Designed miniproteins, single chains, continued (3). Designs and how they scored, part 54

Each design is a single chain, and the fold is of that chain. pLDDT is the mean over its residues in the fold that is shown.

## One batch from the design tools (miniprotein)

Design m9976
Fold by ESMFold2-Fast:
Structure m9976 (fold): chain A 78 residues (1-78)
Amino acid sequence: MVRVVVTVRVRGVDVPEAAASASGLAGLPPLTTGTNRGVAEAETREEAVAAAREMAERARALAARAGAEVEFEFEVEE
């Protein structure tokens, strides 16, 4: 099993509750201003990385609609 830890830093305007909730459905906890962490797990590295990228893209789209800026950091674990 491979894990990818996704750290999402939200700055600027607070992300609306609706956008935060939708992000949670994508495997990330509801986004709030500050630091948020999610984990993508899969049996293969390729699947775990793909899931992590999907989480990041969804979070970015939701934050952009809310007028917030986001930064992402990925850590691949064994």
Scores: mean pLDDT 66

Design m9977
Fold by ESMFold2-Fast:
Structure m9977 (fold): chain A 96 residues (1-96)
Amino acid sequence: SPWKPSPEALKALEEVIAAAKAGDYDKMAEGLSRVAQLGDETARLFASLYVGAALVDDPEKAKYVAEKVPEAISGLRAMARATGNEELLKAVEEAE
């Protein structure tokens, strides 16, 4: 089905992307929580993947974000598997 995001979903997703580019893990958690609350599963998937990509080399911060926002787990797990990052995978499993 074609994805038709609301203006609110687009804004929340852009906030997650901006936080991810800035390395601001608290704002990544806040933005992803907002995306999750809107019920847009496609926006949630993109937000989770952006968080996963931003935190792929930081298992400690990845665990912190995953513990605050469980919706981060899918993107972090996908990035851990794609990059063969066993430390990230363990951190995500510990947060679950």
Scores: mean pLDDT 81

Design m9978
Fold by ESMFold2-Fast:
Structure m9978 (fold): chain A 61 residues (1-61)
Amino acid sequence: GAEAARAGARAAAEAGGVGGAQFGLASVIKLDGPEAGRALAEELGLGETAFRQALAAAPSM
């Protein structure tokens, strides 16, 4: 679910894994929508480029 994806994205970001954080962000966008993904990206300090890449990847999750 979205909570698991969110937790995974946060854990990846804390560990310095940008790719893992973007993967989790894309999953949150797919499950909870772009506003939830935007809020998560802001909390994790991910830039607009990372958010847009996750948004583009979300349909593939």
Scores: mean pLDDT 78

Design m9979
Fold by ESMFold2-Fast:
Structure m9979 (fold): chain A 77 residues (1-77)
Amino acid sequence: MAEKEAFARELAAHAAKRVYQRLLDSGVDETTAQAAAVRTYKEVYERVLKLLNEGKSREEAQAEADRIADRIADEVV
């Protein structure tokens, strides 16, 4: 249980940081970039944890995290 939650938190934090930096590099304001990063963290954490609990691989969870991050960043830019 704790291991899956820890992994989900790590993926969520990494995805959120990636979205935040991408948006800042694209000229998005800090407040908007931070809101998008928080949204990315929540969506990635919930989705990744669900996938891991359903027995999906860490590779599948990472791919889903990347899809969520890219979608959220694209919606803001």
Scores: mean pLDDT 85

Design m9980
Fold by ESMFold2-Fast:
Structure m9980 (fold): chain A 60 residues (1-60)
Amino acid sequence: EKRERARALLEKLQEEARAAGAATEAAYASLTPVQAQMLGDATEGLGVMLGVAKALEVES
């Protein structure tokens, strides 16, 4: 019962997260090339590592 309610809330949160993702992409598109590069570099440590791990999983 509580698990079923938690699942419904989780699905709603996932929908909100998708909407937030779209807003984030719109904001990212309005950045200058320098600002976009700096933001990309800031996420390198996590994003690149996760991307490499995922690529090895798919390609291997």
Scores: mean pLDDT 62

Design m9981
Fold by ESMFold2-Fast:
Formats: structure tokens, C-alpha cells, sequence
Structure m9981 (fold): chain A 78 residues (1-78)
């Protein structure tokens, strides 16, 4: 996947998480996704993948968790 496309998709997921975050745990997940976006922009793909994996652990929605894990996988392939 192209880096700029991955950044755009991750920003879209962040927007969804921030809109639907009801718990402190889900707000922590959104904060971690924001850190992942900063890491992707800096070219630190390993840190980006780690932040996305940590966000997935805090995400309570199974679909959101799956999306975050797929984004982490794509970051590791860059």
C-alpha cells in the first residue's frame, strides 16, 4: 500500500473512533491512532504499527479492532 493512502485511511478510522468513542478506553485507542498517524508521517513505520496494535487492544468493537490490526499490517509492509 502507498504511504499517503495508508495515512488517509488511518485518518478516516481516527475520525470514526473519535465520533463514536464512549469510554475512556476507546478515547485512549483514538489517542494511539493519532500517534500512529504522526509516526507514519515521520516515516517510522514500526512505531506506527505498534501504536495501531496497541489501539486495537483498547478497541471494544470487533470491526474497529480488525481494521486497526489490518492498518498495522500494512504499516509493517512499508
Amino acid sequence: MERDILIALTEMVLGILETHAETEKEREAARLVRKAIEALRAGDFESAARYLEEAAEKEEDPTGKRLLLRLAEQAREL
Scores: mean pLDDT 83

Design m9982
Fold by ESMFold2-Fast:
Order: structure tokens, then C-alpha cells, then sequence
Structure m9982 (fold): chain A 56 residues (1-56)
């Protein structure tokens, strides 16, 4: 996955959380994808951790 693809994935997840902030299913799916992205691309850990806090 390219850096641009990771940035796009993070942006997509952020928009989903913004649109459905109280949707438990959306938060659970976002958390799973963010954890995977953090493992594969630790250079984005700071941005991902911010979104993981929102997805809790």
C-alpha cells in the first residue's frame, strides 16, 4: 500500500466516523481497519491513534 493510499484510507474512515458518530458497527469496523493500518504503517501512528480514540 502506498503512502497516498494510506492517507486516503484514513480520510475515508474519518468521514465515516464524522457521519455516523453514534453507530456502533461503523465504529467497530473503523477501529479494526485503523489497527491494521497502524501495524502496517507505524509512521501514521499519531494520526491513527487520534481516530482510534474517536472510534472507541
Amino acid sequence: MSREEVEEAIERIRKALDEYPDNEVVRALAKRELEELKREHPEFAEEIDELLERAE
Scores: mean pLDDT 80

Design m9985
Fold by ESMFold2-Fast:
Structure m9985 (fold): chain A 67 residues (1-67)
Amino acid sequence: AEEQRRANLERAADILMELADYYEKQGDFETAAKYYRKAAELYRQSGNTVKADEAEKRADELEKKAK
């Protein structure tokens, strides 16, 4: 049950990463950063700390560009 929940969270995070990438390519850095942060949270909940850290780093970089 928990293992299946973790897999579902990781898949949801993957979808948010694709959505974040879409907005980043459109130049909407503020929206992209929000989706990267949501993806990072879901990856962290799934136990995938490597992808969570990567998503957080991308969000931080884009938030600086969204000034």
Scores: mean pLDDT 84

Design m9986
Fold by ESMFold2-Fast:
Structure m9986 (fold): chain A 43 residues (1-43)
Amino acid sequence: MEEELKKKGEEVYKLIQEARRNRGKDPAKASELLRKAREVALE
C-alpha cells in the first residue's frame, strides 16, 4: 500500500511540477496538467 501510494505521489508530483513550469507560459497547459494530477491522485 505505502509503496503504491509513493509511486502515485511521484507521478502527481511530476505533473504538478510541469504545471508550475507552464503556469506563466501556457496557463491552459498548466490547468490540463493539474487536472491529470488530480485524476492520478484519485486513482
Scores: mean pLDDT 77

Design m9987
Fold by ESMFold2-Fast:
Structure m9987 (fold): chain A 57 residues (1-57)
Amino acid sequence: SKLTEEQKKRLKEGIKTLLDSGLSPEVALALVVKELVDAGNSREEAEATARELLESL
């Protein structure tokens, strides 16, 4: 659940790229949540982190 500053930056860039490509915020969040869950985070932690990253764009 502890992401590095570099990991957070890369995830934000990924979200921005997905949105710029025409994906909805819901789809972008779902993809980031999947990445974080696959990396060992709980779904609740992943959802909170993904929303935080989207809000900070």
Scores: mean pLDDT 80

Design m9988
Fold by ESMFold2-Fast:
Structure m9988 (fold): chain A 63 residues (1-63)
Amino acid sequence: MAEERRKRDEEVARFIGNLLRELGDTVDKALKLEREGKFDEADKLMQEANEKIVKKIREWEKK
């Protein structure tokens, strides 16, 4: 009984970890753009990242 939950928790943690890494890379790029005063480009980059994350979550749920 504990084994099934542990495996699921590991899969969820790994999935979240991958999402956080991708978001982290995007945030770093967005912060550089903001530092240059390019807030419109930074916002667009963050919107694209959000769309990718939502798509991945939906695909993961459809398993």
Scores: mean pLDDT 76

Design m9989
Fold by ESMFold2-Fast:
Structure m9989 (fold): chain A 73 residues (1-73)
Amino acid sequence: SARAAAEAAEEAARKEGERLGEQATDALAAARADGAAARAIVNELLAKMAGMSEAARAAATDKLEEGIRRIAA
């Protein structure tokens, strides 16, 4: 059905968002970015994802928050 196809596509997009967020946080950790630089990088990535679905953007944001929290710990 259209709903099943949409759900599958959204799940795939969500996973891709998570992957991008994880890559960004790995880059932040490797670059040793301070808090301001980290925020700037996150903002740039979110701008690039502006065309993504709400669920995919939420998944990417969640992954970024998780990664940043681990870097800041």
Scores: mean pLDDT 74

Design m9990
Fold by ESMFold2-Fast:
Structure m9990 (fold): chain A 51 residues (1-51)
Amino acid sequence: SEAQRKLAVQYAADSIDVAGDWFESGDEEAAEKKLAELREQVAKKEQELES
């Protein structure tokens, strides 16, 4: 659906931001944690859209 496409685009943008933060901080563990949180947020939003 279009809502799912928008979620995918937002996730891509958020992932790029995490990569930028990792490049500046050098903190790989923080980057991995943020990516895991993004995946959970996307899953929750996807569930809400499918309901």
Scores: mean pLDDT 78

Design m9991
Fold by ESMFold2-Fast:
Structure m9991 (fold): chain A 96 residues (1-96)
Amino acid sequence: VLKHKKVSKEEEEKFEKELEEKLKEEREKLIKEEGFSEEQKKLLEELFELTYTDPAKASELENELFANKDPKNIKIAMEVGVEALARAVLNVLKKA
């Protein structure tokens, strides 16, 4: 309640650090468990970029991945969705 501006800045830094660490750990676990190829890792990173730069195109690409019936492509789309949701939740918490 007191020092809201200063506390929010401190909390923001802490939450961003913890979130990025957890997201990286979960991403590495998924890559290891599923045995993603270098091409699949690049696809994962490209889809991340699209969620920030062109969400509509990201959604279209996810639909294409689901249509392809490749289980690894589906898991790539799900991981990107989870990370995007986690960052959205963090942004809401920082503003609340």
Scores: mean pLDDT 69

Design m9992
Fold by ESMFold2-Fast:
Structure m9992 (fold): chain A 70 residues (1-70)
Amino acid sequence: EEFIEKLKELREYARSLGHEEFARAVDAIIKAIKEYKIPEDKAFEMALNVADSLGDEELRKRIEELREKL
């Protein structure tokens, strides 16, 4: 699914920046989509909440850019 592939790209981007906690959170979101079929909007909300909890404006901006492209 295209959305899952976009989340995988976000995960690898986060790892490239050394944000392993965020990368693990994205893995959990991907599992929630596959197992519980959560909608895309909720998945983005969850990712934004994790970025906010880490205080990372760069990750937040990247998530918003990804959302806009979908």
Scores: mean pLDDT 77

Design m9993
Fold by ESMFold2-Fast:
Structure m9993 (fold): chain A 75 residues (1-75)
Amino acid sequence: MVTLTATLELDPETAQRLKENFDEVKERVKAAAEAQGASAEIELDGNTVTITVTAPTREQAVRAVLAVSKVILDE
């Protein structure tokens, strides 16, 4: 198992949209990570999102982080 942590700094508008839809986004994040064979959690602190991904391989973890980041940025 590999655990990868990534941090995204969001524009205030994007952070506000994420906060408004946080529970829904968490669910979509989990689904996106599972599609890559990984699990993911997100935490929002101000305008900063921390993404924690766990996967069997580093390649899967990287793909999952990218997929999760796309879900967050599409908000």
Scores: mean pLDDT 82

Design m9994
Fold by ESMFold2-Fast:
Structure m9994 (fold): chain A 110 residues (1-110)
Amino acid sequence: SVDKLNLANYYLDKGRYYYKQGKFDEAIKWYEKALELAPEELKPDIYRFLGNVYFKKGEYDKAIEWYNKALEIDPKDAAAYENLSKVYEKQGKIDEAEKWRKKAEELRKA
């Protein structure tokens, strides 16, 4: 419903607020609350935001899992591929990082 969508967006705003403050565990709680109410169309954005939080926490494998969930629904999300590339770079997986960087560049040129 519209009320659920409005509340989901409110929880996303709270998650982004705590993310900007470096309060990553609080950001996760609000993103998870948003995910419970979110329509399918909003879920890729929430998955990407969860990926971003785990990346900032240095939990790279979890960040990859969340970015992959976002890309399963929205395979044209250039930002998710860019972030996935950065995670692989932090893991020292340079070939995987370049693969996803090129995919993001291709999508942004289209």
Scores: mean pLDDT 88

Design m9996
Fold by ESMFold2-Fast:
Structure m9996 (fold): chain A 87 residues (1-87)
Amino acid sequence: MLTLEQLERLEQAAREIVELYSKGDLEGAKKVIDRLIAEAPPELQEAVREFAERVLKYIEDHPDMSREELEKAVREILRELVEKLQK
């Protein structure tokens, strides 16, 4: 189960990714994702990687998306991850 601290880190990362992407800083967004994966505890590495892969794939598949569309997608991916890990 995700701790509150881990959930807060995921929520912060999600917000940073949306903000950086909305500014056109794809490299910055990728660095946030890499940091999140590196800082994840071993038991959550797979789940965090899945989150990161889904976000990056969504960006790659939808290069012309709006900030609002990315924000919605990232929130839905995060929600599904949290629900899966917290029951």
Scores: mean pLDDT 75

Design m9997
Fold by ESMFold2-Fast:
Structure m9997 (fold): chain A 73 residues (1-73)
Amino acid sequence: MSLSLEQAIALTALSILLAGAEFEISLGKIEEAREILEQAKELLEEHESILPKEEVEKLKKRIKELEEKIKEA
């Protein structure tokens, strides 16, 4: 797959946010994790039209997994 610079930047930013949310959850910082996850959701929604559908699907799945972890904490 060839990614544009814009797609690559968006995917990198989303990956960093999701990794940050997961890390905060691992530390029991649920409020901080929730804030990061909301930022990730907004960024994904903003860029969904330019991202590959396969990557969007993976990101949506990861967001749902993190939301469930927050809900269970």
Scores: mean pLDDT 82

Design m9998
Fold by ESMFold2-Fast:
Structure m9998 (fold): chain A 65 residues (1-65)
Amino acid sequence: LSEAQIAELARELGVSPETARRAVELAKLMLTEGVPEEEAAKMLSEAFGLSEEQAAKVVKAAKAA
């Protein structure tokens, strides 16, 4: 993901660009380790205080990168 894509995601989530970057990196790590998308979204929701919808957007961004 580019810096511009991280900034756009951060704006959509209502978090800082640093938080969005960390969430995407954790999502990439989980997906690389074979964690299912639904479980990854749940873990991101718990770790970053995101809604289920926001966590799903992070997982989608991580897959696109």
Scores: mean pLDDT 82

Design m9999
Fold by ESMFold2-Fast:
Structure m9999 (fold): chain A 57 residues (1-57)
Amino acid sequence: LTEEQLTIAILIAEGLSQRQIGERLGISQSTVSRRTREIFRKLGLRSREELVAYVLK
Protein backbone atom coordinates (compact mmCIF):
# COMPACT_ATOMS: atom_id res chain seq x y z
CA LEU A 1 0.00 0.00 0.00
CA THR A 2 1.01 3.63 -0.48
CA GLU A 3 1.36 5.83 2.64
CA GLU A 4 -2.01 7.48 1.84
CA GLN A 5 -3.71 4.09 1.34
CA LEU A 6 -2.30 2.76 4.63
CA THR A 7 -3.56 5.87 6.48
CA ILE A 8 -7.02 5.47 4.91
CA ALA A 9 -7.07 1.74 5.84
CA ILE A 10 -6.27 2.55 9.49
CA LEU A 11 -8.96 5.26 9.65
CA ILE A 12 -11.54 2.85 8.17
CA ALA A 13 -10.50 0.23 10.75
CA GLU A 14 -11.04 2.86 13.49
CA GLY A 15 -14.64 3.34 12.26
CA LEU A 16 -14.45 6.65 10.40
CA SER A 17 -16.80 7.21 7.45
CA GLN A 18 -15.43 8.07 4.00
CA ARG A 19 -16.58 11.67 4.51
CA GLN A 20 -14.77 11.94 7.87
CA ILE A 21 -11.59 10.47 6.34
CA GLY A 22 -11.79 12.99 3.49
CA GLU A 23 -12.16 15.87 5.96
CA ARG A 24 -9.28 14.51 8.06
CA LEU A 25 -6.91 14.19 5.07
CA GLY A 26 -8.10 17.24 3.10
CA ILE A 27 -9.31 15.21 0.11
CA SER A 28 -12.75 14.66 -1.41
CA GLN A 29 -15.05 11.85 -0.26
CA SER A 30 -15.01 10.54 -3.87
CA THR A 31 -11.19 10.25 -3.70
CA VAL A 32 -11.48 8.36 -0.39
CA SER A 33 -14.07 6.05 -2.02
CA ARG A 34 -11.72 5.34 -4.96
CA ARG A 35 -8.73 4.76 -2.64
CA THR A 36 -10.84 2.41 -0.50
CA ARG A 37 -11.68 0.30 -3.58
CA GLU A 38 -7.98 0.26 -4.57
CA ILE A 39 -7.00 -0.87 -1.04
CA PHE A 40 -9.52 -3.73 -1.04
CA ARG A 41 -8.38 -4.76 -4.54
CA LYS A 42 -4.64 -4.66 -3.70
CA LEU A 43 -5.08 -6.63 -0.45
CA GLY A 44 -7.66 -9.08 -1.85
CA LEU A 45 -10.11 -8.15 0.91
CA ARG A 46 -13.90 -8.28 0.51
CA SER A 47 -15.25 -6.47 3.59
CA ARG A 48 -14.53 -3.80 6.21
CA GLU A 49 -14.29 -6.61 8.77
CA GLU A 50 -11.45 -8.25 6.81
CA LEU A 51 -9.69 -4.88 6.55
CA VAL A 52 -9.94 -4.40 10.34
CA ALA A 53 -8.40 -7.86 10.88
CA TYR A 54 -5.59 -7.03 8.41
CA VAL A 55 -4.77 -3.66 10.05
CA LEU A 56 -4.91 -5.01 13.63
CA LYS A 57 -2.84 -8.14 12.84
Scores: mean pLDDT 81

Design m10000
Fold by ESMFold2-Fast:
Structure m10000 (fold): chain A 68 residues (1-68)
Amino acid sequence: AELESIPAGGNGGPELTDEELEERNIAVIERHMRRLLEEGRVTEEEARRRFEEATRQVRDGIRWQRER
């Protein structure tokens, strides 16, 4: 059985759906990129690229979990 991994003991997020998890992760990434832009730490181009890459990573990770 591929189950064996039960998130318990303070990890939180017991009832999050894959869709909600994706939205939450994307929102966090967006907020982080926005902060970096406001601080002038990254260029608009860099922020956009990093956001797209991070969003892809999140979607890929959730897709792997969903297929299983």
Scores: mean pLDDT 69

Design m10002
Fold by ESMFold2-Fast:
Structure m10002 (fold): chain A 84 residues (1-84)
Amino acid sequence: LTNLGNVLKDQGRLDEAEEAYREALKIEPSAEAWSNLGNVLKDQGRLDEAEEAYLEALKINPSHKGAVNGLNEIGIRDLKLAVK
């Protein structure tokens, strides 16, 4: 599940980590798995998809620290790009 995704992410195997997290979500959708998927998508530069994943995590657990932090980081980055 998420452990396999975490190992793959730590090894820099982002595509395989994404697949592992998506597989975990098919078994049981959790805020942790959505947040981890968001982190992988962010690392791949897929900021719009990362935002959606973090928002899904927050729908399950509105206080999920990882998802809140990831969404804030994307928001700051997107604001910087949109406002120069």
Scores: mean pLDDT 74

Design m10003
Fold by ESMFold2-Fast:
Structure m10003 (fold): chain A 118 residues (1-118)
Amino acid sequence: TEEERRQRLARAVQAISDALDKRLEGLTPEEARKVLREIYDKVADILKKAAEELGMPELVERIDAARKQFDAAIDAGADPETLKTAFVSEVARALGEIARVDPEKADEVAQKILEAVS
């Protein structure tokens, strides 16, 4: 059902958030920013590829814009918790848009993101 799909997506996003918390544990703010940049670049590439394969050019542009904003926030010295919140919010938004077109592709993409973060 639509509700079951929404719940699965919410659980996947939570798993990604939890994996980020674990990955950032014990790091200094500078180290955390470096790790977040590397992971975000990989995740943005995964999301962009899925959006391109599904013929979603507007989503591709939004992913590129979000990546640019994230890089700018890191360069400005944003705190890691703020960066993590922005990361998780963007992943949830993009996966939600993919799920409206292809729920099975969204599940596949969420798994690839979780693997990239872990």
Scores: mean pLDDT 88

Design m10004
Fold by ESMFold2-Fast:
Structure m10004 (fold): chain A 93 residues (1-93)
Amino acid sequence: SVEEAKKLLEEGVEALHAGKYEEAIELTEKAIELAPDSEVAGRALIVRGKALLELKKYEEAIEDAERAYELLKEVDKEGAESAKALIERAKKL
């Protein structure tokens, strides 16, 4: 399931970059379900949070980014910093 979660995360990143925000949310939600409380879930939460921010769902984006930070802060410094930046960006809106 972790391998499937990684593939869904990669597809979610591609959807986000293509501006397909609802598709990015669906793909990342599935990745989180397959590998909850993991580094993959943390990265997927960042991608979902970014898509939510683009859809002006600021509160949900902050919640995802805060959860991503907690999952990543001790295992993925770059991911944790990305999550922190997303929180700051969403709160300025």
Scores: mean pLDDT 89

Design m10006
Fold by ESMFold2-Fast:
Structure m10006 (fold): chain A 84 residues (1-84)
Amino acid sequence: GAEELLKEGERLYEEGKYKEAGELYIRAGELAVKEGNLELAIKAYRKAKEAYLEALRKGVLPVTEGIGETLRAIGLLLDAERKK
């Protein structure tokens, strides 16, 4: 479920795999929305935003891709907060 994807994303983040963590956090948020858990979705999308920002700061993500993914995470976060 969404909680399991969130936990896997947290593991990847701890390993310094920020891009992969961000991708899993987005999937966790999308699954949480589908499961009706908007609080978990908001948490997951916030973590995705933070993961992509760390990937940008560490230089492990191209700037154009990193900006695009960060803006996507922010958009998903705002949409989930609006639905709550």
Scores: mean pLDDT 85

Design m10007
Fold by ESMFold2-Fast:
Structure m10007 (fold): chain A 68 residues (1-68)
Amino acid sequence: MKEIKTTDKEKAIEIIRSALPEKDVVAVSNSRGGGLAAPATEENLPLLIEFVEEMPEDDVLTVRIIKP
């Protein structure tokens, strides 16, 4: 598992995009208890990115890449 905490949305999105398609699970959470976790599919990656884009710029995002 790889975990990163950042307030930089671009960095969070780069980490999400680095997930291996169909192999990795990506989990994104904010500092307020909200989160989304999904397999790294073409259908799910836009939803994970949208979650990041909806967060306030000063919110701490935690991105986890879960490998099998």
Scores: mean pLDDT 77

Design m10008
Fold by ESMFold2-Fast:
Structure m10008 (fold): chain A 64 residues (1-64)
Amino acid sequence: SRESAVLATSGGIYLSAGDPELAAELFEKALSLEPDDEVTLRLLARAYEALGKLEEAKELREKA
């Protein structure tokens, strides 16, 4: 959906700006709308890595 795409795009901007906490929140909302979006799963994994959540990041990559 357009909503999930906007959320994922916004999350990517915040991740690039150095706000992985807000990025993760936006990616989680995007995935609540489209759970199998491979690109968003990988982006959330990057946000989790930046937050030190390495195990959760690994699980997301295995789903993608």
Scores: mean pLDDT 85

Design m10009
Fold by ESMFold2-Fast:
Structure m10009 (fold): chain A 57 residues (1-57)
Amino acid sequence: MSEEEAEKLKEEALEAIEKGDFETAERIGVRLVIAGHLELAEELSKKIKERKKELGL
């Protein structure tokens, strides 16, 4: 996975988080981990947790 491809997946995951589609965002996070983009995956995990907390989940 290229740096540019990882960045596009991050943007897709952020849109999913905004819409409350945590399943899609978590799946993208797993793909980033498998591809070795651990820092991006960790940032995404934090955003998912923060958003869920805002929604009372």
Scores: mean pLDDT 81

Design m10010
Fold by ESMFold2-Fast:
Structure m10010 (fold): chain A 111 residues (1-111)
Amino acid sequence: DPAEEEERERRRREAEELSRKYREELLKLAKENPGEGATLEDMRLMLASILAAEGDIELAEKIVNSDEKEVEELSKQYPWLSAEWEEFKARLERLPPLKAALEKRLAELLS
């Protein structure tokens, strides 16, 4: 069915575009604040980019448009989200080179 193929391609493009948007926002924050440590905004954009790339557009948009308290409430509904959030927070705070490596990889994926 051509309609089913068109819908699959549309959803794939939407996921790729959303992931790209969040990666571009992350790179913009890095350029505006070189040498800064990981922030809640950086972690939010990284997590949202990953979720969008995995096809979870709804959750990605919720993460980007929510504050810290709202992310905590979302983690009650999605227990795995809390674990990933804490892992990203710990990794970015511990290893500034890891943040730089992730930003470089995201930039390569955008080109």
Scores: mean pLDDT 59

Design m10011
Fold by ESMFold2-Fast:
Structure m10011 (fold): chain A 60 residues (1-60)
Amino acid sequence: AAAVEAARRQQLETLAGNYEKAADFLRSAAEKADPLTRENLELGAKMAERLSAQYRAEAA
């Protein structure tokens, strides 16, 4: 039981971290993009941030 819970928590934390990195990447790309592409990249970054926050909450 405890081992399975630890593995689940670790997986959720890893997913949260990956989505944080994705959000940072998308924001960096948005700074170099044209206005239309920037808008789409910023929306993607916000979605990645939301997913990261959700996985962190589930890991708790």
Scores: mean pLDDT 84

Design m10012
Fold by ESMFold2-Fast:
Structure m10012 (fold): chain A 62 residues (1-62)
Amino acid sequence: SPEVEKLRKEAEDYRKKALTYHGKAAEAAQQDPELSEKYRQMANDYQKKADELRKKAEELRS
């Protein structure tokens, strides 16, 4: 149960980071396309981690 809560909190944190980096990517796209692309990659990675952590939490619930 505490492990499930920890995974859910980590997933939420990663989702928020993904949203933030999507915003940074959009802002950077106007002046620094390379930086924008890095932010997009980070956002996508955070989203994948968030989803995986959520699924792991569900698996631990049986």
Scores: mean pLDDT 85

